# Designed miniproteins, single chains, continued (4), part 62

Each design is a single chain, and the fold is of that chain. pLDDT is the mean over its residues in the fold that is shown.

## One batch from the design tools (miniprotein)

Design m14124
Fold by ESMFold2-Fast:
Structure m14124 (fold): chain A 78 residues (1-78)
Amino acid sequence: SVAEIREQIRKLTLRWTGDMIRVIGDAEQRILDLRRAGRLTPESVQRIDDETAARLASLQADYDAEIAALNAQLAKAE
């Protein structure tokens, strides 16, 4: 039903939001750990930023694909 598809969209969005927050939190923790160890360099920050951007892009692509499939089902259900 339309209501079931809308509920799936809501659950997917909540899961995606949680995954994004976790990835950002992990990156922040890595930077804090390096700073505390006296090993924080511009190069280490850039590496963490690049790795974090790649992880966020992957999560976004997965979310976009799943949401597009659910929206297509919603359009067919009218």
Scores: mean pLDDT 89

Design m14125
Fold by ESMFold2-Fast:
Structure m14125 (fold): chain A 87 residues (1-87)
Amino acid sequence: DISTRKRLLDDMNRVISRMRDMVRRIYDLIDLAEEDEDNKQKYLAQASYLLEELRKFGNDAVLKYPEVAPEVGKLIKDAEEAIQRAR
C-alpha cells in the first residue's frame, strides 16, 4: 500500500524534524551560557533538562520507527558532547 508507506515516511520525517528543533533549542541555550557568565549554570541546567527530554523522545521514536535509530543516536550524541564542551 503506497499510501501507508508515504504516511510512515511522513511520520518519521516529523519525528526527526521535532528532534532537530529540540537540538537547536539546546544549542541556543549553550550560546546563551557562553554569552552570559552570570547565568551560565542556569542555561546549562536548562540544556541538560532538554537533553533528558530529547533522550526520552528519541527512545520512544526508535521503538516505533527502528530505521531512525542512527539519526536519533547521532542527534543525542552531538547534543551531549556540545553540553560537555560548554561546561
Scores: mean pLDDT 86

Design m14126
Fold by ESMFold2-Fast:
Structure m14126 (fold): chain A 94 residues (1-94)
Amino acid sequence: MKKLFGKEPLTAEQRRALVSPEVDELAEKYRKEIEKEIDKLTSNPKVKEIAKGIVDALVDLIRLYAEDVETVKKHLEEIKKNIPKLIEFLESRL
């Protein structure tokens, strides 16, 4: 099979550029929702700081490597779903 299919294929960078505005809006929406849930789940300022730092780093990585909106939404939902477990883990260690 050809690695090229008659048209110049979009690079990962080009695919990321095409979805960037929608991904940015989606990521910011989920970041705000997740940060609000962190604030609701813990009163420990160290836990809040570390959890928000981890979430920001993960959201930035998802944005940097995002090639499609559906995959981004799936990863953001997984982060949101695991926030209670992350808070429990951090509280057990701090």
Scores: mean pLDDT 77

Design m14127
Fold by ESMFold2-Fast:
Structure m14127 (fold): chain A 64 residues (1-64)
Amino acid sequence: DVSEAARRELELHRQVLALLQQGRFDEAVQLLIDAGYDEETARRRVAALAADGEGVLARLEAIA
């Protein structure tokens, strides 16, 4: 189900953003890797969330 997958992605990205707000960048990257992301994609997603976390979450919420 696309809606269920989108909802899980939103929840995962909210957890990543919470870690970033605590300065836990390496743990945020590892959380995405544990969820099935490759290291390069995980690092790019963490960078995007660090730059515009609210914008990234808003896009995911629109499809969840």
Scores: mean pLDDT 79

Design m14128
Fold by ESMFold2-Fast:
Structure m14128 (fold): chain A 90 residues (1-90)
Amino acid sequence: MEKNEEIAEEFLRVLEELRRELGLKLPSPEQKEEMKESIIKAIEEGTELGKRLVKAYEENPGEGLREMFRELLEEAKRALEELEEELRKR
């Protein structure tokens, strides 16, 4: 329980840092609370995302979640760029 809450709080901290770095709007306090609950639930239910979060945190406390987010953002950016290229050609 405490560990899942710690992972959720670290996830939100890293998300805020990355959003700030990318110039994106930061979530409101209410949105953060909802996101925290959703993350804890994902971990407790053993979803793919929940498993990935736990592994990243346990393998490298303090940096693992940040590295995971960087990888996900790079994957998302690449997918978006590929989609934009496809739409431009059609």
Scores: mean pLDDT 73

Design m14129
Fold by ESMFold2-Fast:
Structure m14129 (fold): chain A 74 residues (1-74)
Amino acid sequence: SMMDEVRERLEAAKSVEEALEVLREAREKAPQHLATFLDRAIADIEAIEDEEKAMEYALNAVETAVAFERSLAA
């Protein structure tokens, strides 16, 4: 799935900036409801000043997005 590929790219990201680029690209390709979720996740990550916490949040958000994508396909 699209979000499974995004997760793999995020796990390979070496910085919050790389993770945000991956999520922004995913948002542009996502259906409306998933895009709205990703917009909120991106804003939340940008608000986190601690890079380690921001990366943890990004990884948790992508797992939620994978589950959400599956619910939209049902």
Scores: mean pLDDT 82

Design m14130
Fold by ESMFold2-Fast:
Structure m14130 (fold): chain A 87 residues (1-87)
Amino acid sequence: MSPAQQELLELLRELQAAHPDNPHVQGMAQLAIRELDPSMPAVQVLQGAIALLEALAAHARSQGDEATAAAVERARARLLELLEREK
């Protein structure tokens, strides 16, 4: 697994640990972790994870959960920085 994929895994686990009672955060992060294929280009894996976090933030906002939306958006910003380093 690349350093970028490892950082992504750590970010997803941090997000799960911060939101243990949120089934959408748990489910989306678990899905992203299961989609981690060490043979795939890091750029492609990061782009997929960013899209999942965008969907999760939109869902949190639709539920009025601004705190979760803000936390997910911070995680997404960190992944965008990772993506720029892989280009």
Scores: mean pLDDT 80

Design m14131
Fold by ESMFold2-Fast:
Structure m14131 (fold): chain A 78 residues (1-78)
Amino acid sequence: MIDGRIARVVAAASDGKRTVLVLEVEVPGKGEALVLVAEGETQELLDEAISIFSHRELEVLEEGISEDGRYVKVALIK
């Protein structure tokens, strides 16, 4: 589901086949939640994840449920 919230990257990892991002998603009016993004878009996402890793804000574009669990798609804010 699309909600347009801003997330922060707290960790990133790659095994050469996929990139996994761990995001801290702000929940308006209620605490915060960690959302694991698994199986990014190939090796190119790894370079982007490294660039934004640690202290950058990302915009949440989409969240949903896949066959392997919940996922969140994010974009770098300009």
Scores: mean pLDDT 48

Design m14132
Fold by ESMFold2-Fast:
Structure m14132 (fold): chain A 64 residues (1-64)
Amino acid sequence: SMEKLRELEEKLQQLIKDQQALVEKNKDRKDYEKVRKQAEEQILKAVREKQEEARKLLEAEKKA
């Protein structure tokens, strides 16, 4: 369903926003570089997971 793809996109956008807020909250900490790297890694992982979920949804629609 196209609605499921849009829902995944909204969840990804929320994750990006949450990770950016986490980085901002930790700006003054000695571990800022680590927090920033972890946030970037989580965003990249979420993008890859979204692509895989989109592929599965498209395959499911082909069977219908």
Scores: mean pLDDT 76

Design m14133
Fold by ESMFold2-Fast:
Structure m14133 (fold): chain A 99 residues (1-99)
Amino acid sequence: MAEVEKLEAERKKLEAENQALLDKMQSIGDEVLKNFGKILRELKNKADEYSKKDPKKAEIVRELARAVGEAIATMARDGPEKGFETLEEGLKKVEEKAK
């Protein structure tokens, strides 16, 4: 029965290590979301500035703001992996508009 006690100790250690990794990943996610929020605000301001002088640049910046916004929303709801996939898809649409 000493083997069962050893397995229980290892299980608790793995649970603690997994929780520490989840906490670290969540902290990284919060920093990423904060930085994207700042970028999104700056992009909206630039889109408004460009709308008066260069409608094409304004459209590109708006599409970039949309891509970032959708990525933030997806990351908050579905996690960072899905958020980054959404960002990659959005950036491809921005590249197509920039051509």
Scores: mean pLDDT 72

Design m14134
Fold by ESMFold2-Fast:
Structure m14134 (fold): chain A 85 residues (1-85)
Amino acid sequence: MADFEKEKEKILEELRKAGFSEETLEKARETLELLKELREKGSEEEKKYFQEKLKELAEEHEKNPLSDEELIERVLEIAKEAIER
C-alpha cells in the first residue's frame, strides 16, 4: 500500500513536471487507483479484457493520434469497464 502511494505520487509529479493540468492529473490518479484495484482484486478475465482493450487503444492512437488528455480519459474508461465486469 505505502509503496503504491509513493509510486503513484511520483508518477503524478512527473506528469505535472511535463505540463499536464491538475484536471488531467486527477484523472491519472483515479486511473492508477483503479489499475491497482484491478491488479489486486481483478479476475484473470478482467485483467485480460483490460490488456486487450489497452492494445486496441494503442493501435487507434498509432492511426489517429489522441491527445494526452484523451488517452488518460480512455484508459480510465477501460479500467472502469474492466472492473465493472
Scores: mean pLDDT 75

Design m14135
Fold by ESMFold2-Fast:
Structure m14135 (fold): chain A 74 residues (1-74)
Amino acid sequence: SHSEMEEELEKIERELLARVLRAAHAGASADELRALVDEGTARMLELARKYNDEETIARVERGRAQLLAMADAL
């Protein structure tokens, strides 16, 4: 269901944010942080596409753009 999709997406996003923060704290390069964001958001997009939810796909793409901008600023 869409609720199950949203719960799984939130879990993936939370895990991705935790990994990015840990890597940044450990002194990871911007390239390494971008790679983590790309990997995590690719998983989220794959899940959203399975549910054919265009609004959720757009939301994930916006989140990806924000995370990439954050990684570039570090």
Scores: mean pLDDT 82

Design m14136
Fold by ESMFold2-Fast:
Structure m14136 (fold): chain A 60 residues (1-60)
Amino acid sequence: SVRDSVIRSIADGYGVDEKTLRDVFDGKLSPREGAERNGVSPSTISNGVKSAERALARLA
């Protein structure tokens, strides 16, 4: 639940679907595939994933 809340908050900040960012974070999609799904750059997805990883590391 904390993980999903963090991913949702970061996805909202980057203008990306929560599910798309979660699927990339979980390795179900590449950053390129996530970017294509949301109509954003792959860098936007990669930065979102890195932000989520950093936020979750601070909570662990």
Scores: mean pLDDT 82

Design m14137
Fold by ESMFold2-Fast:
Structure m14137 (fold): chain A 87 residues (1-87)
Amino acid sequence: MLEEALKLVEELARAVREGRPQEEIQKLQKEFLELAKKLEIEDLEKLAEYIEELLKEAVERKDLVLERELGVLLVAIAVQLTIKKKE
């Protein structure tokens, strides 16, 4: 599951760089959200660290679209971590 989530992040970043339609980016985000629900806390934390590094690169490059779309993934992870840690 973690490897699949990492691949989706890479595919989403590629889709943004290639200027693919918003509908395709939203589809990748939905697939990521469903995978995030199935990940353990440790895997979610590793995934967040990876996305935060990509987000830092996007900010340095002034890639506002990639920054926004990666931010959506980080919010999704934060929500899942909050739910799992309260259980």
Scores: mean pLDDT 82

Design m14138
Fold by ESMFold2-Fast:
Structure m14138 (fold): chain A 82 residues (1-82)
Amino acid sequence: MDELIAQMKANLEEAVRYMEAGDYSKASSLMTAAMILGALADTEEARQLVADGLEEMGRVAAERGDLETAQDYFALAEKIRK
């Protein structure tokens, strides 16, 4: 369990960094990996961490001017947080 959460956190941090660098493909790939790990962990902590990461991805996309990508990430975060 702890190993899955640690790997998920690492993937979330890397996804945000790639998004900040403008590498949306790599960011999306790492975010997808984090979501899979979160689903495997199947805990409220993992779900909240994934939702927080998706929201951060949306924030970075919005700061870069990609409002459509930002809205997609915010919508996905809201669905997972439920």
Scores: mean pLDDT 84

Design m14139
Fold by ESMFold2-Fast:
Structure m14139 (fold): chain A 76 residues (1-76)
Amino acid sequence: SDGIPSEMVLYADDPVADAAKALGLDKLEKGQVVTVTDEDGVEATLKVTEVSDDKVVIEVTADGQTYTITIKKRPA
């Protein structure tokens, strides 16, 4: 099916710094949970499940649905 994927892969120059900034955190750590509310009032819970120098994995739960976002460092 051409439906919404349960996993999303993104590329960033600095996955750890970019993820920390996006979540409003000074430092990104494995096991952190952040709640974000969208412009439409939809609440999303973001759980940091994996942190390394070149990869961050975040589990997103919104409106009873769960998605995984993997942010990888761009290959140079």
Scores: mean pLDDT 76

Design m14140
Fold by ESMFold2-Fast:
Parts: C-alpha cells; sequence; structure tokens
Structure m14140 (fold): chain A 64 residues (1-64)
C-alpha cells in the first residue's frame, strides 16, 4: 500500500549491516543488527548488548 516501505527497510538493513561490519560487532549467527544493538556497541555498553543478545556474553559471540 501507498509506501515503498519494503525498499526503505532493505536500505536501512544494509546500512545497519555495514556499520556492524565496519565496527567489527559481535552478533549471534543469523541475527541482524538493530539500531538498539548498534547504539549499545557504539557506547561500549556490553551489559546492554548481552541483554539484547538473549543473555549470551559478548565475548562468546562471533564477529559479524
Amino acid sequence: MVFDDKAREEEMNLLRKGVAKATKMRLPEGMEPTLEIIKADSEKDYKKLEELMGGIPYEELPVF
């Protein structure tokens, strides 16, 4: 309907993935980076990242 939201969401997903790769973020396999995850990583809030990753310690996650 009315809006090409799908194309815009795809662009935003590509941008988030680009940031995650550039910053060498650690994410669970198959998880896509959200704005909340990117913000927590930029702030070095590893406790918040662990919470967003379902309680998995940041150090146990593979590099994206």
Scores: mean pLDDT 73

Design m14141
Fold by ESMFold2-Fast:
Structure m14141 (fold): chain A 80 residues (1-80)
Amino acid sequence: SAEEKIREGIRLLREAGLSETAEQIEKFVEDLKAGKVSKLEVEIFIGVLRIQRGVALLIGDERVAEGYRKIIEGIEELSK
């Protein structure tokens, strides 16, 4: 499910020491599920996550890159 992808991605980010980023993503997902986030805000947030994933790939951090990939896919599925 979308929520399982997001949870797994957040777990990977936390294991990599990105706890603050993981907390920010969790808050965004809660706000999205509550209908508090606009389509534009979702597009901007996904854009930022794609940039962060790209940086992780450039530096060879496969765990962080996979974490962001799962989160992006889950958010896209939730926002539809």
Scores: mean pLDDT 89

Design m14142
Fold by ESMFold2-Fast:
Structure m14142 (fold): chain A 81 residues (1-81)
Amino acid sequence: SMDRQLGDQYHQQGLQLARQGDLRGALRLYQLSARYYIRSGDYLSASRSYRSASLIARLLGDDQLADQYDQLSDRYRQLAS
């Protein structure tokens, strides 16, 4: 679906920005990626995007936000099972 393709696109853009050191940009794109994967019903990919968002939030020093994304990652992984 178009939503799944947008999820893939935003995830790839997020990874590219993370590699360039744009952590805030990467976080935003991983959040967008997860939302589009959820819209498409791809809960496993949404879980992976939230896990990436959690790792970036932790690198930014926002442990509370990282914990929230870890919980979302776990929730969507369970929905995919």
Scores: mean pLDDT 92

Design m14143
Fold by ESMFold2-Fast:
Structure m14143 (fold): chain A 90 residues (1-90)
Amino acid sequence: NAMAEKLAEENVKLAEEYRKLTGRKISDEELIAALADFLQRLYGLPREEAERVARWIVERYGDEIRAGKLTMKQLTDAVREELARLEAER
């Protein structure tokens, strides 16, 4: 299925974008800003929501992201769980 192959290629590009955030000696605020930009591209979130979710992720996983230990799947799973929790609390 050509469409499934295209989606797999898009997932590879997203994983490469995420890898650009790893291995960097950056502050929590710089990491939050970079991750918020990534989340806007990945999920189409408004900037304010992307920054809030990014801050939550960096608070919990910032060291793992810097060390390159948090996989793309673990990141997307964590984002989905946070978004689901926020939706449930509304």
Scores: mean pLDDT 71

Design m14144
Fold by ESMFold2-Fast:
Structure m14144 (fold): chain A 60 residues (1-60)
Amino acid sequence: GDKEEVIKRAREILASDAGAGQKAAAGEVLRAVESGEISGKEGLELLEKGLQQTASDPPA
């Protein structure tokens, strides 16, 4: 399900040459999903939001 997808994507980001901010976000999402603190769906949304921040400067 969504939990497995989040874990896979977060681990791929952590193993890649992604920026420190992206790896920190991926690590937090991975921890929260694995501990059951958030749902897999919430984790996916947070991970996608973190990736979007790298593509564009946030206006706020």
Scores: mean pLDDT 73

Design m14145
Fold by ESMFold2-Fast:
Structure m14145 (fold): chain A 86 residues (1-86)
Amino acid sequence: DLQARLRAGADAIEEALRNYDDEEVRRAKLREAARHLDVPEELIRNLVDAIINKDEEAKEKAERALAERLRRLEEEMRAAREALAA
């Protein structure tokens, strides 16, 4: 379920933001988000860092990269559902 994965990824990003000062929790939540969204941890880390630092240019860059990866994930999951229905 793509919606469940997106929700879990978003929740992990929110927890990384709330616990940004706790390096161990932040690292664990960044990894969790990357796993749920099937994206590199670096991309999630760049997004979280940009939000915390209020770096709008870096945030836009990370958001565009994340959107492209999520679009590909949606396409892959749609193809898998169609294959199972055939």
Scores: mean pLDDT 80

Design m14146
Fold by ESMFold2-Fast:
Structure m14146 (fold): chain A 55 residues (1-55)
Amino acid sequence: DEIIERLKKEGDEYVAKLLEAARSGQAAAGRPVRPFTEEDVEAIKKALEIADADA
C-alpha cells in the first residue's frame, strides 16, 4: 500500500509496522482487507501520542 510505503520512507516505521500487523491479522482471519487512508494514519498517531503522554 502507498500509505505504508510512504510512512517507511518518512521514517514512521513504528506506525507502518502497526498498519502491516493489522493487515496481516485481517488476512489471517480471512476477512476482507481495505487499503489504508490518511485518516487511519492520523488515528494511530493520535493513539500513540496519548499513550506517550500517559507515560
Scores: mean pLDDT 69

Design m14147
Fold by ESMFold2-Fast:
Structure m14147 (fold): chain A 66 residues (1-66)
Amino acid sequence: SMAELEEEVVALLRKGKFKEAAQYLLDKGYSVEQAFELIDRLVREGRITSAQALALKTAIVLLSKE
């Protein structure tokens, strides 16, 4: 479910596992744009910090273009 996906992403980010969180979203079929929309929503909801969001967005871009 969407809730389970979001809980896993938040859990990985709290552990500092930004690369694993990025790979998880890409493996679930998220585009870069879709992942960024989810990340921005999680920041708005107070579930992750802006610093965690920046780190995750950076990891997603690097993995998607390598």
Scores: mean pLDDT 88

Design m14148
Fold by ESMFold2-Fast:
Structure m14148 (fold): chain A 89 residues (1-89)
Amino acid sequence: GLDILRVIGLALRAIGLEFELRQKGYDQRGIEAVRQLIAAAMALLRGDYETARRHLAKAEALLAASDLPADVAAELRALLAELRALLER
């Protein structure tokens, strides 16, 4: 039960970040990275761990290629790490 609520919380946080990045006009690769994190959270809610892992890998690659402020990049890395932790046994 608690893990599902955690995934929902992370999904809502990612949705808020996607909106903020668009409003501030940040790098499109960073915006796409957050969209991949949202997709990963949605896959986790469906129990589709393989699809979630693929979205997280895409998010990591996009984030590494993005030109985001250090604090914003750190926030996205933290969200990615939290979603990855939910895939571990």
Scores: mean pLDDT 85

Design m14149
Fold by ESMFold2-Fast:
Structure m14149 (fold): chain A 53 residues (1-53)
Amino acid sequence: AELDRKISEAEEKALEIFRKGGTEDQAIAEAMSLGLTEEQAREIVEKVRERLG
């Protein structure tokens, strides 16, 4: 589904941002640029952050 692809891309971008020392706000903004809602972007970024520690 289109949504699943956006989620996957958002997860990859969030990981890249965090690896480079970027902020959660930057990761959320990038996910939203893909067409995700603020709520969806926040949930994805939170899960990525939890996985990293």
Scores: mean pLDDT 80

Design m14150
Fold by ESMFold2-Fast:
Structure m14150 (fold): chain A 65 residues (1-65)
Amino acid sequence: SIIEEIKKELKPDDSKENRIAVVMRALARDPRVTREQVLEVARKLMENPDASDEEILKIVEEILK
């Protein structure tokens, strides 16, 4: 699943920008994810700049259902 791919690439010592980039790259790579969903995830991550890795994954899961 896309969530498992994101988990593999997220590192606790990465910058916030790098962690967001990992998420956005994984979403853009999956042909089942629409551009609208990618933009919605980006918007939510920008609204929550201090989000933990667990919170980031929850945001992705909520948008992709």
Scores: mean pLDDT 77

Design m14151
Fold by ESMFold2-Fast:
Structure m14151 (fold): chain A 80 residues (1-80)
Amino acid sequence: GKIVYVPDEDVDGLKVLSVEGDARVKVTKGVVEVRDANGNLIGTYEEGDVFTPKVGDRLVGGFTLENVGTGTLTLGYGGK
């Protein structure tokens, strides 16, 4: 699958903007903390872990992701 990165000046870090089809992602490096749209912690994932992000989720930390599904994940990234 694909991960598409789109600039979004209103986002601090990374935000899930859209999920099309099977958009399961694997953490290929580092650690990601996933928060929902309300700021609640969903989980912490590290190298080798696979999870399915949802629209509005915030991805925090230093990490690299690969889409291991067949769908497309679109992530907004903000300037700090």
Scores: mean pLDDT 82

Design m14152
Fold by ESMFold2-Fast:
Structure m14152 (fold): chain A 90 residues (1-90)
Amino acid sequence: SSRADALALAEKHLERARESLERARRLVEKTREDPSYKREALLEVASTHLSVLGVYSVSSVEPSLPQSLLEEADRIAREATRLSDELIAL
């Protein structure tokens, strides 16, 4: 179906996006900045990751997303929440 084709295309583009996001996370880890600045930068990366997943979710127009995408979104949402909580606790 056209929706299945759109989902396959979204997964292909997500692979490239994941590579870029992973590079961004590695760059943040290498910075000599204060831990609070690193947490804020990682939170921005996590927020961008969730936005990418959201855009592709809308583009796929599926009644349900593949379990792998849902699990990825859950993991990144938990990471963003943790980073936000750590920043508030400072």
Scores: mean pLDDT 73

Design m14153
Fold by ESMFold2-Fast:
Structure m14153 (fold): chain A 80 residues (1-80)
Amino acid sequence: SKEEKILEVYLEFIEELEKKGLISKEEADELKKLIEETKDLDAFMEKLGEIVEKLSDEKQKEVAKLVKEALEKINEILLE
């Protein structure tokens, strides 16, 4: 389903954040739980915002690039 494809984009996004050292494994596990188990997108967005706010300007710019890439993938899925 489109919903399953969108979930996969969120999971890939979280894994990429962890791989690049932008978030810890604990933060990645928390974000995965919010989107996958609770399906609480608002809580996911709030938690991501809290994490990003604590990062340097350079790291925030890197997160913004990854967010843009994830949103582009989601938009492609929604247009199917």
Scores: mean pLDDT 83

Design m14154
Fold by ESMFold2-Fast:
Structure m14154 (fold): chain A 73 residues (1-73)
Amino acid sequence: DQQAQDLLQQAQRYLQQGNYEKAAQYAQQAYQLSTDPQIQAQALTLLSEAYGEAGNDELAEQYAQQARQIQQS
């Protein structure tokens, strides 16, 4: 969990810098590393934001929906 959380922090920093590709890369790694639903939802939310900012609205919507589904459980 700590390693996944560290990856989420790095993803968030890249997102703030406008480096959407690295933001998505680090968020995806956090998602793969963790089985914690809260961390997975946070990673999916960051993926949604990164793809949305990059102009890929379809993927952004898909990741946002997946994050919402996890939060409902």
Scores: mean pLDDT 84

Design m14155
Fold by ESMFold2-Fast:
Structure m14155 (fold): chain A 85 residues (1-85)
Amino acid sequence: REAVLAALERAAAYAKAHLPPEVAELLVEALEIARRTVERGREPSAEELARYDELVERLRELAKEDPEAGRLALEAVALAAAAVA
């Protein structure tokens, strides 16, 4: 649990340091939903799951315009998805 939370926090810090602000903001929000889910025992609400899916879809759309930033963001989202599964 602690290792997973630390990994999500490191991913958020990396995004803020290395990705464009618009991509970083979407990714950090998705990672925060994953982090809250892990802290609550991995039980996401329907609203949290819907918001997470919306954020992931928007990140995929941005990856078409900035493939490098998009790839890094989608890798972090994959880490977050693995953490909540």
Scores: mean pLDDT 73

Design m14156
Fold by ESMFold2-Fast:
Structure m14156 (fold): chain A 89 residues (1-89)
Amino acid sequence: MLERAEALTDEEIDALIDEALKFYEKKSGVKIDRSKLTKEDIVMLLLEYAKEHKDRERALAAIIRILQEMGFDPETALKLVEEALKALE
């Protein structure tokens, strides 16, 4: 399902990361400086957001895109996301 990752613009991914940060800040009570987050931190943040939200597919597509930017191929990125979601149970 490469089409879902390709359908997201950089601006849409940025907006989704901001939504995930806002969600986590409300849940934890801690303000997070996005500029200090690594790509791995952003992936973990989006995974937490995806687990608790009905708009899971958009968050998963953004995670796959970020993993591809980190040098992972699409199939490996999808497998990592699926394994991480299972590990968060």
Scores: mean pLDDT 73

Design m14157
Fold by ESMFold2-Fast:
Structure m14157 (fold): chain A 91 residues (1-91)
Amino acid sequence: SEAEALAQQILAQKPVVEEMAKKIEKEGDAEEQERAAKKLEEEAKGLRRRAEELRAAGGDPAVVEALEELARTAEEQAKRLKEAAEKLKKE
């Protein structure tokens, strides 16, 4: 179904976000890590808002769940990047 295809497309972004965040954590400076964390937090807020709007409109539960899962991944990676930036600043 279109909803199942969309949910899979959303979930396919999880490993992309994780790999990009891991690279920035390993190779980026503190400013790059903080900037990436802020962007991921903003994206997570947008994803959660879209999930809430879809749920309120009676949208497909699989799509709502996929948006919430991607938002959770973005939030977790943002936290890791913030922690990495703080460690670099304690040099």
Scores: mean pLDDT 88

Design m14158
Fold by ESMFold2-Fast:
Order: C-alpha cells, then sequence, then structure tokens
Structure m14158 (fold): chain A 93 residues (1-93)
C-alpha cells in the first residue's frame, strides 16, 4: 500500500539524515530503492503520471547532489517533502 511505501521512505530518510558517516552512493541507493517501490505501486494502479513525477524528482535530486555534494541532506529533505505531497495527492484520487 502507499502507506507502507511512505513508512519505508520516512525510515530511509531518517537513517540518511542521522548517519554522519553515510556516503553519497549509499544515500542515493536507499532513496532509489524506496522511490522504485513507489513507482511500481503507481504503475500497478495505472497512475502513470504519478510514477513519472516520482522518477523525474529522483533524477533531479541525483543531479543536484552531483552538482553540490555538500547539500546532500538538504536535497534529500526537499525530495522527501515532494514525495509526501505526491503520496497525499494519490490518496485523494
Amino acid sequence: SIDEVVEELKKAVEEILNDPSITREEALDRLSAVAGRMIDHFLALGQEELAFEVARLLVEAQQRIDENPDKLKEVIKEFYEKMLEIAERAKAA
């Protein structure tokens, strides 16, 4: 369910933000895994636009982190907020 995906997203983000030793690669791998599950959820429901929006936001986050690696945690927080907004829109539909 979307609620289970949101709980996984929250846990992944909390682990990244609270780990002072986390690498950029590890952080992006964890986010990609949860984003992938959210994409799969939307595709299974025929919500292709929401799936594409999640994929686009993930690519944008990866690009922003590549350009400014010191902003990793800030970009991840913004990504998380946007993912929550998409999940709320999906529930309202």
Scores: mean pLDDT 84

Design m14159
Fold by ESMFold2-Fast:
Structure m14159 (fold): chain A 64 residues (1-64)
Amino acid sequence: SADLERIKKQLIEGKKAFLEDESLSEELARQIIEGVIDIVAAILKKLGVPESEIEEIRKEVLEA
């Protein structure tokens, strides 16, 4: 859906911004990114988004 595509794009952009932040260690930045993805996934699941769509978003964000 258009909403899921928007969420995916925002997560990819946020990931890039965090990885480019010189004040954060790469390890901390990765942990924060994974935590945010996990929280978003949990919210989407609670809202009734199919797990297959959530997993696709997660995979695309992590592989971007």
Scores: mean pLDDT 79

